# Designed miniproteins, single chains, continued (5): the designs that were tried, part 42

Each design is a single chain, and the fold is of that chain. pLDDT is the mean over its residues in the fold that is shown.

## One batch from the design tools (miniprotein)

Design m17522
Fold by ESMFold2-Fast:
Structure m17522 (fold): chain A 81 residues (1-81)
Amino acid sequence: MELERELRELEEEIRRLAAQAGEAIEKGNYKEAAKLLREIAEVARRAAEIAAEAGDEEMAQFYEGAAEQAEKEAEEVEKKG
């Protein structure tokens, strides 16, 4: 199933970006961390769209929430750099 594969690939991308953002924060590179968190928000919004198209409202809401959280984290982290 192409849809399931695409969603899984986006989940893997989010995990990779989250790990990189965490490492950037640990190193005090807050500008890079904020950039990575915004990229997570974009990927999460894409995943929400895919879930919504598939009729999975719970999954769509989950990814929408993840995108909003990533954006808020990016703003907070950016204030430190």
Scores: mean pLDDT 83

Design m17523
Fold by ESMFold2-Fast:
Structure m17523 (fold): chain A 66 residues (1-66)
Amino acid sequence: SAELEAALAEARRVAAALPDPAVRAGAEQMIALVESHRDDPHALTEARAFLQLLRREAALLAEQAA
């Protein structure tokens, strides 16, 4: 769905901005996992939950840098 593709694209964008290459690699693996079952009714929920976790991680790293 367009909503799933948008969530996955945004997750990749957020992950790419993270400074840790291991975290970025893990994020790409999780995105690939969701894409492998995109027709599952839970795929959109999983993508959105993962995006929320990535945004939270980015926010926490920004707070720690302050």
Scores: mean pLDDT 79

Design m17524
Fold by ESMFold2-Fast:
Structure m17524 (fold): chain A 55 residues (1-55)
Amino acid sequence: MTLQELAERLRQLTPEEAVKVLREHLDAMRGQLTPEERALAEENFRLLEEYLRSQ
């Protein structure tokens, strides 16, 4: 699953589930992410984390 496909899938999950899925994906791909993918993943993760923190 590409990061783009993952991002689209995250839209269908709850924020809590999305954060877990995204974190696992980032953990597996940290050394292999392109600058674009890393920036996108980091931004999405940050937004989801902030949303979850606002609970």
Scores: mean pLDDT 68

Design m17525
Fold by ESMFold2-Fast:
Structure m17525 (fold): chain A 78 residues (1-78)
Amino acid sequence: MSESELVARIVGLLLRLAAETDPAEARELLEELLEIAREHPELQRELAEALRRLAEESPDPEIAELLLEAAEELEELL
């Protein structure tokens, strides 16, 4: 995967997460995003910050919790 392809995939996942209203689908998207983050340590800080921002803006408390847990998982890897 090229850098441009990687960025496009990450941005796509973040946009899908921002619009997601189903906690089960949010969990699936987060698992994919976390897999990418584990393979790309250089992106972990930026992704953690993006996930925290999405959690603050989420109207669903269950989805907000999943987003915060994912951000904390990435911060643990830093």
Scores: mean pLDDT 80

Design m17526
Fold by ESMFold2-Fast:
Structure m17526 (fold): chain A 62 residues (1-62)
Amino acid sequence: MIEELIEEARRIIAADPDDPDARARAARLMAEVYRLRPTPASVEESEAQGHEVNRMLVEVLK
């Protein structure tokens, strides 16, 4: 599930937030979340997906 990938990324960062390897692994998981998103049916959905992924990256990689 996409939500499981997000939770794994958060868990990795929470374990060692200053570890560059942990941040790299979390970033790869978030990239996988982006790849697994279904093709949006509208411009509004596409914009919402982009904002959602960016928000998740900011939240995880703070």
Scores: mean pLDDT 68

Design m17527
Fold by ESMFold2-Fast:
Structure m17527 (fold): chain A 112 residues (1-112)
Amino acid sequence: MPSAEEALRALEDAFGEALADFQRRVAAARSPEEVRAALADYEARFRAVLARLREAAPGIPPDELVALLRLMAAAVRIAGDAVRERFPELAAEVTAVTEALLAELDALIAEA
């Protein structure tokens, strides 16, 4: 069984990779359609990491859990900003997705 520290590190790495891949895909995108596909993939990866985090949460110290959730929230904001800067026509769509993800993170912070 991995330690709580090892589990947290794996989740941080998975989340960081999802954000880096999303930012790369947005930077390389030639159409709003490619950005929508990248956003859908990022949301799916984010929710998968969040599900793993919920399963691991009982074994994670509350202060470390809240710190990770806040880092995840910052990353969601960075992801949204990247889309708005390059494809302002998608601002409403990306805001709806990022606000939904941020609300889920805020709910978990309140439970911690």
Scores: mean pLDDT 83

Design m17528
Fold by ESMFold2-Fast:
Structure m17528 (fold): chain A 56 residues (1-56)
Amino acid sequence: SAAEQAAALTEEGERHASEGRYDEAIALYEEALRLDPNNRRARTLLGLTRKEKAES
């Protein structure tokens, strides 16, 4: 399902973010939200990762 694909993309984004690859993580979270706009985890992590990138 789109929700399952969004969850998988969110997990992949978390792996990139944990390694400091913020642009890659942001792209994955944005794709997750395109597939499932109600994915609260992807939305939260997108906001946090954008903030981390801006503070880098």
Scores: mean pLDDT 89

Design m17529
Fold by ESMFold2-Fast:
Structure m17529 (fold): chain A 109 residues (1-109)
Amino acid sequence: SMPPFPEMDVLEVSPLGSGEGNAYAAGVRKEGDKYVGRALATSTQGLLLEVEVVAESKEAAEEAARESARAALRLLNRGEPEAAIEEIRRIAEEHGAEVVRIELSRLRV
């Protein structure tokens, strides 16, 4: 199961594909004069991806976090973690967001 987001609005939680068991969640919060977007994704192999971005608008932070996590999850499910990290950076830059954190870890059940 996905970790809770008690300090963020959960914008989207969905399985990526039928029968895969994949999920992701994204949220955004205001911090100072900027917005922090955070996304979590889990792969079929039990790999947890965490992405944190900062942007000048709520919409930019939300979109950058959500779309980068979604694209990265597809690459992780293909066994391409390095490509997943590169895609996160590319999508964040396209949305005018700055990447603060990308973390890949093993999700313990």
Scores: mean pLDDT 71

Design m17530
Fold by ESMFold2-Fast:
Structure m17530 (fold): chain A 62 residues (1-62)
Amino acid sequence: KIEIARVIKDFEAKNEKELTLKKGDLVKILEKVNEEYWKVKDEKTGKEGIVPKEYLEILGEL
């Protein structure tokens, strides 16, 4: 069961574990690592990384 989310504001990676995302990008939520950060996969690039959950809006589940 995979959740799909939309990026609601631009996020720039600060380290190699984080993923840079642009507002409007669609991502799959792979893992909710902790209460602040989720591991996601960018649907456009196929790249994976950690982002703050506040940058994401859940659209639904597959």
Scores: mean pLDDT 82

Design m17531
Fold by ESMFold2-Fast:
Structure m17531 (fold): chain A 61 residues (1-61)
Amino acid sequence: SNADKIAELKKEYERLKENLKRTEDVLAQATDPVVRAVAEHEYQRLKERLKKIEDEIKKLE
């Protein structure tokens, strides 16, 4: 059902939000340029995935 699909997407969304928060913490604390570059790339990737899930939930509502 759409409700089951929405529930699974919301679980994935929360998991990705936690990953985003961890990446933000790395960016706040990291001084190594290589570590920062990797974290910035992951940050953008996670933001794009979150938006895709938000759009998918909206389609199912």
Scores: mean pLDDT 86

Design m17532
Fold by ESMFold2-Fast:
Structure m17532 (fold): chain A 80 residues (1-80)
Amino acid sequence: MTAEGLRLLEEAREHVRLGRQAEAAGDYKAAAEHYELAADHYRRAAELFAPVDPQTAEVLRRRAEELRAKADELAAKAAA
């Protein structure tokens, strides 16, 4: 794994943590923004893993899609 791949995974996990904190506080806008950033980082990490570990890349892509869907749902709640 490159230093870039590790950085993306660490940043993704931190954004998931911050998103959960914002969601628990009822700040759905901030939660959506953090989950969207986490999804982007997981997607980029998946691209780096794909040539060396396709199984891990698939897991990271699924995580990114789940977080993106959650971000969209929370953004809708913030707009309501």
Scores: mean pLDDT 85

Design m17533
Fold by ESMFold2-Fast:
Structure m17533 (fold): chain A 95 residues (1-95)
Amino acid sequence: GITPEEAEAAVDGLRATGDRLVEAVKAGMKPSDLANLTTAAGILATAVVMSGDPEAVRRAAEIFEETAKRLKEAGAPQELVDFFENMAKELREKA
């Protein structure tokens, strides 16, 4: 199983990935670079869920909610915004 320390590292990694993704959108980076960061966010969310730590899951949900809002404000493609909004909803239900 995922340890509490690994869950915390995954939450921190998710926050950093969200920040990078917002900056990438603002910089007009290629769709392939956005896809790699989106995949990384999904992997980190999976690690948080697998930890079974409700606090880590709730923090991850908050990060996805905040990142979705920031991506929308940055003019990200709607498909990317939808991904983060849907992940936030799923994580909220698992918290």
Scores: mean pLDDT 84

Design m17534
Fold by ESMFold2-Fast:
Structure m17534 (fold): chain A 55 residues (1-55)
Amino acid sequence: SYRDKAIEYARKGDYGKALSYLLQIPGVDGGSVTSLVNDLKNGKISVEEFEELVR
């Protein structure tokens, strides 16, 4: 799934690919997922929290 691919790339530190997969999910808010990936990139949330939020 796009969520599984986003989590995979987030765990690898590839935030650009993680965001691109999240943006491909129908019905997601692009601003919200961009903010979420930025919070992960900046260390505001853990990868474990990111995984829970995108499941």
Scores: mean pLDDT 85

Design m17535
Fold by ESMFold2-Fast:
Structure m17535 (fold): chain A 64 residues (1-64)
Amino acid sequence: MEKKLRDEILLALGLMLIGIALASNRPEEIPAEIDRFLALNPEASEEVKERMREEAARAVAEAA
């Protein structure tokens, strides 16, 4: 599979996890959920991992 396509799919899945946590009123769980997701997908690029962590932190800050 093309690395770019895989990274785009992983980012989309990570953003969906953030959306689900926000919809469930549990924004404080987002960083742990993203860390778990990244641990299960070690093949993700460092750029995607960093972006997912940044999106998680942003979601928590905006929900607070």
Scores: mean pLDDT 77

Design m17536
Fold by ESMFold2-Fast:
Structure m17536 (fold): chain A 68 residues (1-68)
Amino acid sequence: SPLEEAVEAAVEAAKRVLDAGGSPQHAIETARRTAREVARLHGLSDDQIEEAVKRAEEAVKKLLEQLA
């Protein structure tokens, strides 16, 4: 689904930031931005864009907890 694609793209972008030595804060910011951009490109509603951003942030936070 477009929402799942936005979340997946956001998590991949966050992983790239972390692999490059970026901070957890930078990874979260990048995930939020990527989720918004991808969701907008798919033509999702404002509510769906907010949900994609929320899910992306939660997914990256869980990833960071597993890496700590």
Scores: mean pLDDT 86

Design m17537
Fold by ESMFold2-Fast:
Structure m17537 (fold): chain A 85 residues (1-85)
Amino acid sequence: SEEELRARIREKVAELRKALDDGAPVDTLESIYLEVVRLMAELAGEDPDEAVEAFRSMLAGLTPEERRTVIRGFVDEVERLLEAR
């Protein structure tokens, strides 16, 4: 259900935020980030596999520091969207 997807997104975003704060390796951050991307695509009624491949390809062109910056900005944005009612 949409409510179950939103709950899973909140859980994974919290996991990603904690991993960022704990200084986890960028590969770990990318793994969790792509899980959030998949869930958000499912919620939006988009192809999850297409979304994950697009974001994986984008990250593959970036340095480890640029990947951290993109993932951090993504978490900040998703947290803001999840707080909106």
Scores: mean pLDDT 85

Design m17538
Fold by ESMFold2-Fast:
Structure m17538 (fold): chain A 68 residues (1-68)
Amino acid sequence: MEKKKKEEEALKEMEEASKKIDELAKLPKSEENEKKMKELIETITRNGLPVAVDRAIEEGKRRLAEER
């Protein structure tokens, strides 16, 4: 199951990047930290985008159905 392996790797990378972002957010604001944070966000976006897109579509449909 190649799909399962890729999914697990993507989740691990996102989890690791998320932890690093949280750590960087606790540090004083600096250009180096901002640059690292952008790179980590980009990594999360690249790996999480397929999962996030599916969830966003599902959530979007739910919100449209619940229009007030």
Scores: mean pLDDT 68

Design m17539
Fold by ESMFold2-Fast:
Structure m17539 (fold): chain A 78 residues (1-78)
Amino acid sequence: SPEVEELLKKIEEAVRKKYDETFSPELADRYAEAVREYLKELVDEGKLTLSDLQKILELIENNDFDAVNKLVLEKLRR
């Protein structure tokens, strides 16, 4: 879905920006790519919806990574 791909790219950018100043840009890019690929895998498996990706993006933009982890873990259990 084009909407899923667009949200995954926005999530990748948000993760990269968070870690870019703390670690090297190359490390931040690699980590952000890994996060995007993992979330895409979960969408492809039917474990995450478009609505879940929108919520994840909002939580990352608000620096609430604990809530992101909790959401993903809850979806993996179901």
Scores: mean pLDDT 83

Design m17540
Fold by ESMFold2-Fast:
Formats: C-alpha cells, structure tokens, sequence
Structure m17540 (fold): chain A 76 residues (1-76)
C-alpha cells in the first residue's frame, strides 16, 4: 500500500539519521550512545523491509523498538 511505502521511507530516513548520530557519538567518545544509535538504525532498516513486504504490524513493532533505543542514546 502507499501508506506502507511511505512508512518504509520514513523508517529508512530514521535509519540514516541514527547512523549519523552514532558517528557523532563515536567522535565525542560516547561509546554507549553510539551503540544505542547503531542498534536503532538496524531496527529501523528492518522495519522498512517489513513495511515494504506489507507486514504493517511487524514494521510498527520494529519502528517503536528503534525509536526507544534512539531515545536512550539521546539521554546519554
């Protein structure tokens, strides 16, 4: 569906941003934040793949997990 394609695109952008945040955290010496952002990026990428195959429920679950890890990184 168009909605799933849009959500996949949003998840792919979130993955790219999370990877950038991980690189910034590494340059600051914040290894724990970098690890959280790297794991978030992986989850966002998986969410995009599930959305693209039409598995909205798994896509949403993975997107939420990615967002939670990114928030943990933001707090460090």
Amino acid sequence: SLENDINAGVAEVAAAVSKLMAEIAKKKGDEEAAEKYEKAAELFRKAAEYYRRGDTEKGEELLKKGMELAKEGDKL
Scores: mean pLDDT 88

Design m17541
Fold by ESMFold2-Fast:
Order: C-alpha cells, then structure tokens, then sequence
Structure m17541 (fold): chain A 69 residues (1-69)
C-alpha cells in the first residue's frame, strides 16, 4: 500500500531527525520529532493493525519520549 509506505517513511525520517537532535543536545527538538514519529506510526497501525515492526517502533518511540521528559 503506497499510503502505508509513505507513512512508514515519514516515521523513519522523524526517528532519525530525533536521534540527530539528541546528538547535538537539542532535547526539545528531539521530543518534537519523536512525537511526530509517533503520530505517523499510529496512522500506520490504523491502516495495518498487525504491523509488528510499527508496533515495536511505536513502543520504542513512546519510551524515548518518557525518558526525555
């Protein structure tokens, strides 16, 4: 599904952006990017509820947000 692939790609881009922000010490931007990644992963799971990779990624992103807050 083109739509699911586009949402997965967006989530991945924001996860990478969050990692880069953390490396340069920008905790606020890292949290913002992780929240965007979460939003796209939730949309993936609305379209593909059995996507185990998206479920694992969402859980990890949520843990990182809690760790940084």
Amino acid sequence: MKEVLELEMEAGVYEIAAAVALRIGDKEKAIEYLKKAKEYLEKVLELDPDNELAKQALEEVEKKIKELE
Scores: mean pLDDT 82

Design m17542
Fold by ESMFold2-Fast:
Structure m17542 (fold): chain A 111 residues (1-111)
Amino acid sequence: AARAEAERYTAEGQTLLEEGKYEEAIAKFEEAIALDPDYAEAWLNLGQALLNLEKYEEAIEYFERAIALSEPNSLVNAQAYRLLAEAYAKLGKEEEALKYLEKAFEAQKAL
C-alpha cells in the first residue's frame, strides 16, 4: 500500500536525520511524499530537515502543509506548531513564534 511504503521511507529518513545526514533524509521524505502526498508526518519531517539546514522559510511552508494535512490536536499537529514556532524564532519573528508555541501547547493538552 502507498501509505505503508511512505511510512517506511519516512522511518528511513528519520534515522538519517538522527545521523545528521540531512540531504539523504530529505530524499527519503520526498519519496514518501511522492507515494502519499497526504501523509502529514512526511511533510513534518521534511520541514525539520530543512530547519536543521537553516532553510527557515522553506521549513515554514512544509510545517504549514503538515498542519493542513493533520488532525487538529494530534501529535503531528502539535509537533508541527512547535517546529513552526522555532522557525519563526530563528527568523527573529518573536510575536509569530509565541503565537504558534501557544497553539502547540493547546494541541498537546488535548492529547
Scores: mean pLDDT 88

Design m17543
Fold by ESMFold2-Fast:
Structure m17543 (fold): chain A 90 residues (1-90)
Amino acid sequence: SELEEAVRALVDEALARLAAGEPFTAVAQALATRVYDYALENKLSREELEEALRTFERLVRERVADPARAEGLIAAVRGALEHALADLAK
């Protein structure tokens, strides 16, 4: 799906930036911003936001060897999606 492809691209970019030696906090913040912007631009439903988070969690836990780093990226994305959900709700 387009959503799955977008999530995979996000994971690939975050991992590439970390591999290039970018600070974790900078990568996590950039990721959060991109997730928030994508969700608002595409007016994602609650169900789509929850699916995006589940897909991101699976891909990150599979590909990131350091559990602390994996959970940090997941927390950043979860926060961005929760913020987007709040802003999309009326």
Scores: mean pLDDT 86

Design m17544
Fold by ESMFold2-Fast:
Structure m17544 (fold): chain A 72 residues (1-72)
Amino acid sequence: MSVDEILEVAEEVLDEAGYSPEVKEEVLETLREKLEEILKTQKEPTLDQIRQALLEAGLDADEVDKAEERLK
C-alpha cells in the first residue's frame, strides 16, 4: 500500500467530515510526514501504524475507523 493511496483515502474521509481545505491540507501534510518516517525503517506501513499515523495527524477515532476499513 503506497503513501499516496493512504493519503487519497484520508482526503476522502476528511471531505466527508466537512473539514475546510486549509485544515485538510495541514492534516494530510502531517500524515505524509509520519508515513515517510515509518518507511525509513521498514518497506511498508502496517495497518496499526497507519491507524496511529492518522490519529496523530488529527483525525478522530470514527474518521480513522472509516479510513482503516477502506484500506483493508
Scores: mean pLDDT 81

Design m17545
Fold by ESMFold2-Fast:
Structure m17545 (fold): chain A 119 residues (1-119)
Amino acid sequence: DPEAQREELLKALELLKKNRELIIEMAKKLVESDDTSEVFKKFDQLVKEHLSLDSIANRIIGGILRLAFVYKLSEEEIEEILDEIEKLLEEGAKEGLSLEEVKQRISKLLQEFEKKLSK
C-alpha cells in the first residue's frame, strides 16, 4: 500500500526530528565509552513507545548508534548523518518511494559513512 508506506516514512521523519537532541545525546554517550546501560534503556523506550519491530526509524537509530559506538563519531558527524537521513526520508515520501527502496538508500548512506570512517 503506497499510502501506508508514505505514512511510515513521514512518521519516521517526525520521530527523528522530535527526538533529534535525544539521539545525539545517546550517540555522544556511546562515543564517551561511559556506562552505556542508560543509552540502551532510552533506545528501548523509544522502540516501545514509537516504533514497530520492523520500523525504518528503528533501523536508522540503531545504525547511527552503532557507528557512534564503533567509530567514536564527533557531534558534527552524528548531526551530518541525521541531516542526510532526514533528507532521504523527506525525498522518499515526496517521490512516492517504497519502504524497501528507502531502506536500501539509507543502508547505502550508512555504508558510505562507515567507509569514510574506516580510513
Scores: mean pLDDT 78

Design m17546
Fold by ESMFold2-Fast:
Structure m17546 (fold): chain A 56 residues (1-56)
Amino acid sequence: DPEGFPVAGGFGKGASDEEREELLERVRRQMREAGLSDEAIDRAVESLRRHIEETS
């Protein structure tokens, strides 16, 4: 087990409110970097938030 960098595995359901908000913000930022439109990003983030709620 390499000491490595602290790896955040916070991509799962059941995360705290803070972790969920950080995940959604990070995903939104990555989608923007990938060249998606604001409308597509908003839809994707909303869909992801809903999916997290359904699974938690």
Scores: mean pLDDT 67

Design m17547
Fold by ESMFold2-Fast:
Structure m17547 (fold): chain A 73 residues (1-73)
Amino acid sequence: IKELEEFIEKLEEKIKELEEKIKELEKEVEEAKKKGDEEKAKELQLEIEFLEGMIALLKGMISWLKKKIEELK
C-alpha cells in the first residue's frame, strides 16, 4: 500500500510539472496573439491541448490507484 501511495505522489508531482508548462505556454500564446502570429498561437494551443490530455490520463491513473488502495484496506 505504501509503495502505491508513493507512486501516486510521483504522478501528482508530474501533473504539477505539466500544469506549470501549460501556464508558460499560455503566456506564449498571449504574446503570439499580441504580435498577430496566428500560426504560432495555433501551434502552442495544440501543444497545450496535448499536455491537457496527458494530465487527464495521469489523473485517471491516480483515481484507479486510489481505488485499488481502498480495496486493500
Scores: mean pLDDT 83

Design m17548
Fold by ESMFold2-Fast:
Order: sequence, then C-alpha cells, then structure tokens
Structure m17548 (fold): chain A 68 residues (1-68)
Amino acid sequence: EEVEERVKKLEEEIKKNPDWQKYAERASAYFELGDLEKAIEDFEKARDLATPEVRAQLEAAIESLRRQ
C-alpha cells in the first residue's frame, strides 16, 4: 500500500535525521490510514521541532484532528 510504504520510508528517515517536516509528513500518512492517535502524536512532535512561523499551522492541524 502506498501510504504504508510512505510511513515506512519516513520512519527510516526520522531514525536517521529527525526534523519537523518528516514528522508532519508521517502524521499525514497516519491520518490517511485512519490512525488519528498516531497522526496527532506526530503532529505534536513536528510542532515541538518547528519554527514559530510553522508552529501555528501545526497547532491548527492538531486541534482539527482532536475535534473528530
């Protein structure tokens, strides 16, 4: 499955060099798989690593997922 392959690839990339973009991409992939809990966790990690300019967008995504 495309999304599962993306998650696997991002997991390896995060293990090698974690950054907010990789966590945000994996969060989106988890959301597509229906795993809201893991999606929220990864968006929270992305938020914590992000610059202030990006953080607000990540916080909005987290809030949107929590309202489901």
Scores: mean pLDDT 82

Design m17549
Fold by ESMFold2-Fast:
Structure m17549 (fold): chain A 76 residues (1-76)
Amino acid sequence: NAMKAIFEGKYEEAIKIAEEDLKSGKITPAQAHVLKAIAYLKAGKYDEAIKHAERALSLDPNNEVAKGILEAAKEK
């Protein structure tokens, strides 16, 4: 799964899994953006992490994980 790939440092694979799970209806668009934001943050791609975290918050304003990613990525 996407979180396992993130834990293993396989950030590109995690992003691919999140996209595939979204297409198959296994996760919501907000969840897909959170997973991508985590993967980009861990990969040091802070601008991409911010973009996806903001997208997740626009879909789910109460998402504490997305809020935390925004704070971490902006700190850089």
Scores: mean pLDDT 83

Design m17550
Fold by ESMFold2-Fast:
Structure m17550 (fold): chain A 58 residues (1-58)
Amino acid sequence: SAAEQLGKLAEQVLGVKRTALKDLSAEELEKEAKEIAKKLGTDDTIKIIEELGKKYLS
């Protein structure tokens, strides 16, 4: 799924621990990514992943 691919990319690009994303279902992760994309006004996957990392590390 897109959410699964997003989670894998986040691990590789940002070194985000799987545990930070593990508490989210694939559907929840997609919803979260879409909300971040909307807030940033971007569909740039890297920027979305960076903001996801900030959100789960705060």
Scores: mean pLDDT 62

Design m17551
Fold by ESMFold2-Fast:
Structure m17551 (fold): chain A 65 residues (1-65)
Amino acid sequence: MSAEEAIKKAEEAGKLAGKAGEEGRLSPEQFQRAVDLAVLAAILAGQGKVEEAMEYAEKAREIGE
């Protein structure tokens, strides 16, 4: 899996968290956790740690559901 795919997943997770937060579906704590995980995923992808980045992006996405 590519760093580009990992970055895209992190972006999608961030957008999901943002929308869920705007809709009042996430607590402030859940929103912050989702954002932190999405940011960490993007950083890891930039460092070439694609597998770890994908795991963190997926965790962020699950919170944003």
Scores: mean pLDDT 79

Design m17553
Fold by ESMFold2-Fast:
Structure m17553 (fold): chain A 63 residues (1-63)
Amino acid sequence: AEEVLAEKADLLTPEERQVLGTFIETGLDVEATAAALGITPEQVREMLKRILEKLGLESVEEL
């Protein structure tokens, strides 16, 4: 839900917010997100782990 992003945006860096936003827009597709942002799929996965920890979520499926 976009409400979770709005409520906890301050916990994320601008780069983490871009990764999370793009990831949601691509339908939780790591490779599509990496291509859109010009980074590797592995970098997307590492950033998503940090984002999930900051948001208090257990998995990407809760996004």
Scores: mean pLDDT 74

Design m17554
Fold by ESMFold2-Fast:
Structure m17554 (fold): chain A 100 residues (1-100)
Amino acid sequence: RAAAIAEAADLMAEYLKSIGLDVLAEAARLLAEGDVEGARELLRKAFPGIRDEVVDAVIEGLRAGAEAAAEALAAGKSPEEAAEIGWKKMEEVVSERLLS
């Protein structure tokens, strides 16, 4: 499971980079390595004045996205489809936390 989530996180990072979200791609990579604090510091440094609630929402979204992508890969989806599924899950989780 951990290896599958790491693989999915790498796919998510490549997808995020391809759509111009380089900071989120790097944050996803740090989370895959278990560096939660490094991911938080990266977000705060890239977006000065960002609220901790937004940072936490993004971190939870990236984790949920990587998990959803890993499940999609396990279900036989292509890497591209899995990354897109993970991105949609991240958007859902971030929106739920910030709009609730």
Scores: mean pLDDT 79

Design m17555
Fold by ESMFold2-Fast:
Structure m17555 (fold): chain A 95 residues (1-95)
Amino acid sequence: MVLFDEPRGVLAIGAGLVGTTTTMLLVAAGHISSAVVVDRNEERARELAELLRKAGVPARAVVADVSQPGAKEAVLEALAAQGFRVDEILDLAPK
């Protein structure tokens, strides 16, 4: 049996205000052990990934337009091909 803080790999879609706030609250609650941040805006994705790393969470930024049909699935497929584990998806994509 796993403990509550066992590794939870999170795909955070959207690094805007809502995405950043929600992701950081989940980090504070101990729900995130690793993260991949996806946003079409490179600066937003990098900023959230850097905040996560400063909070002690291994994080990567991925630049992708998740507003396109099938883009979320394409990102998940690419991450799986790279060996990244995604246990939970936070669909927080900004407009």
Scores: mean pLDDT 70

Design m17556
Fold by ESMFold2-Fast:
Structure m17556 (fold): chain A 88 residues (1-88)
Amino acid sequence: AEKLKEEAERKKKELEKKIEEYAEILVKGSGDPRLSTLEGAKKFLEDTAEGKKSGEVYPTTEGGKKIEEELEKLGREYKELEEKAREL
């Protein structure tokens, strides 16, 4: 039980770090008003990691697609670890 909870916490920290890194990139590189603030970019990336389709569209650039894919992957991995930890 303890190991799964610890792994979930590590994955959450990894996800939070990636959200912060990518939020800074999106603020500088995006022309989208929804991504013009660090707070707005973080919320958008958090929604992506949660699998929420809030109507936002990632930039169609290679960088935007890569960010979307990486966050969706990390979000799924975190969700799976959290669910396993709760089953114990």
Scores: mean pLDDT 70

Design m17557
Fold by ESMFold2-Fast:
Structure m17557 (fold): chain A 105 residues (1-105)
Amino acid sequence: EVRVEARALASRAEGDTVFHEGSFPAEAGARVEVAVHVETATDEAVDAEVEIEAGGIRLRGRGRAALRATFDAERDQTVTVRVTLSGVSPAGFGAVVAATLTETR
């Protein structure tokens, strides 16, 4: 059985840095995959720092290779995804940051 949930992440701007955050429920016994997609209005690749937190475990990475993580949920828990985009002006940066959580049982 597969459950897929996709959400646009809530954003907050601070100077030339944009912070995106979202939280998803994950159920015990599921294999969880989290994928983060960053799309800009100019189709430019931006440097993204990604943090995924689940059950006290933190997975961090930077760049496109860091935009996907997989783990097994040992209990019902909240998965928190944070994406930091740096070096961009919020007024001129039309980025869409979305996270997809896939659960397989």
Scores: mean pLDDT 66

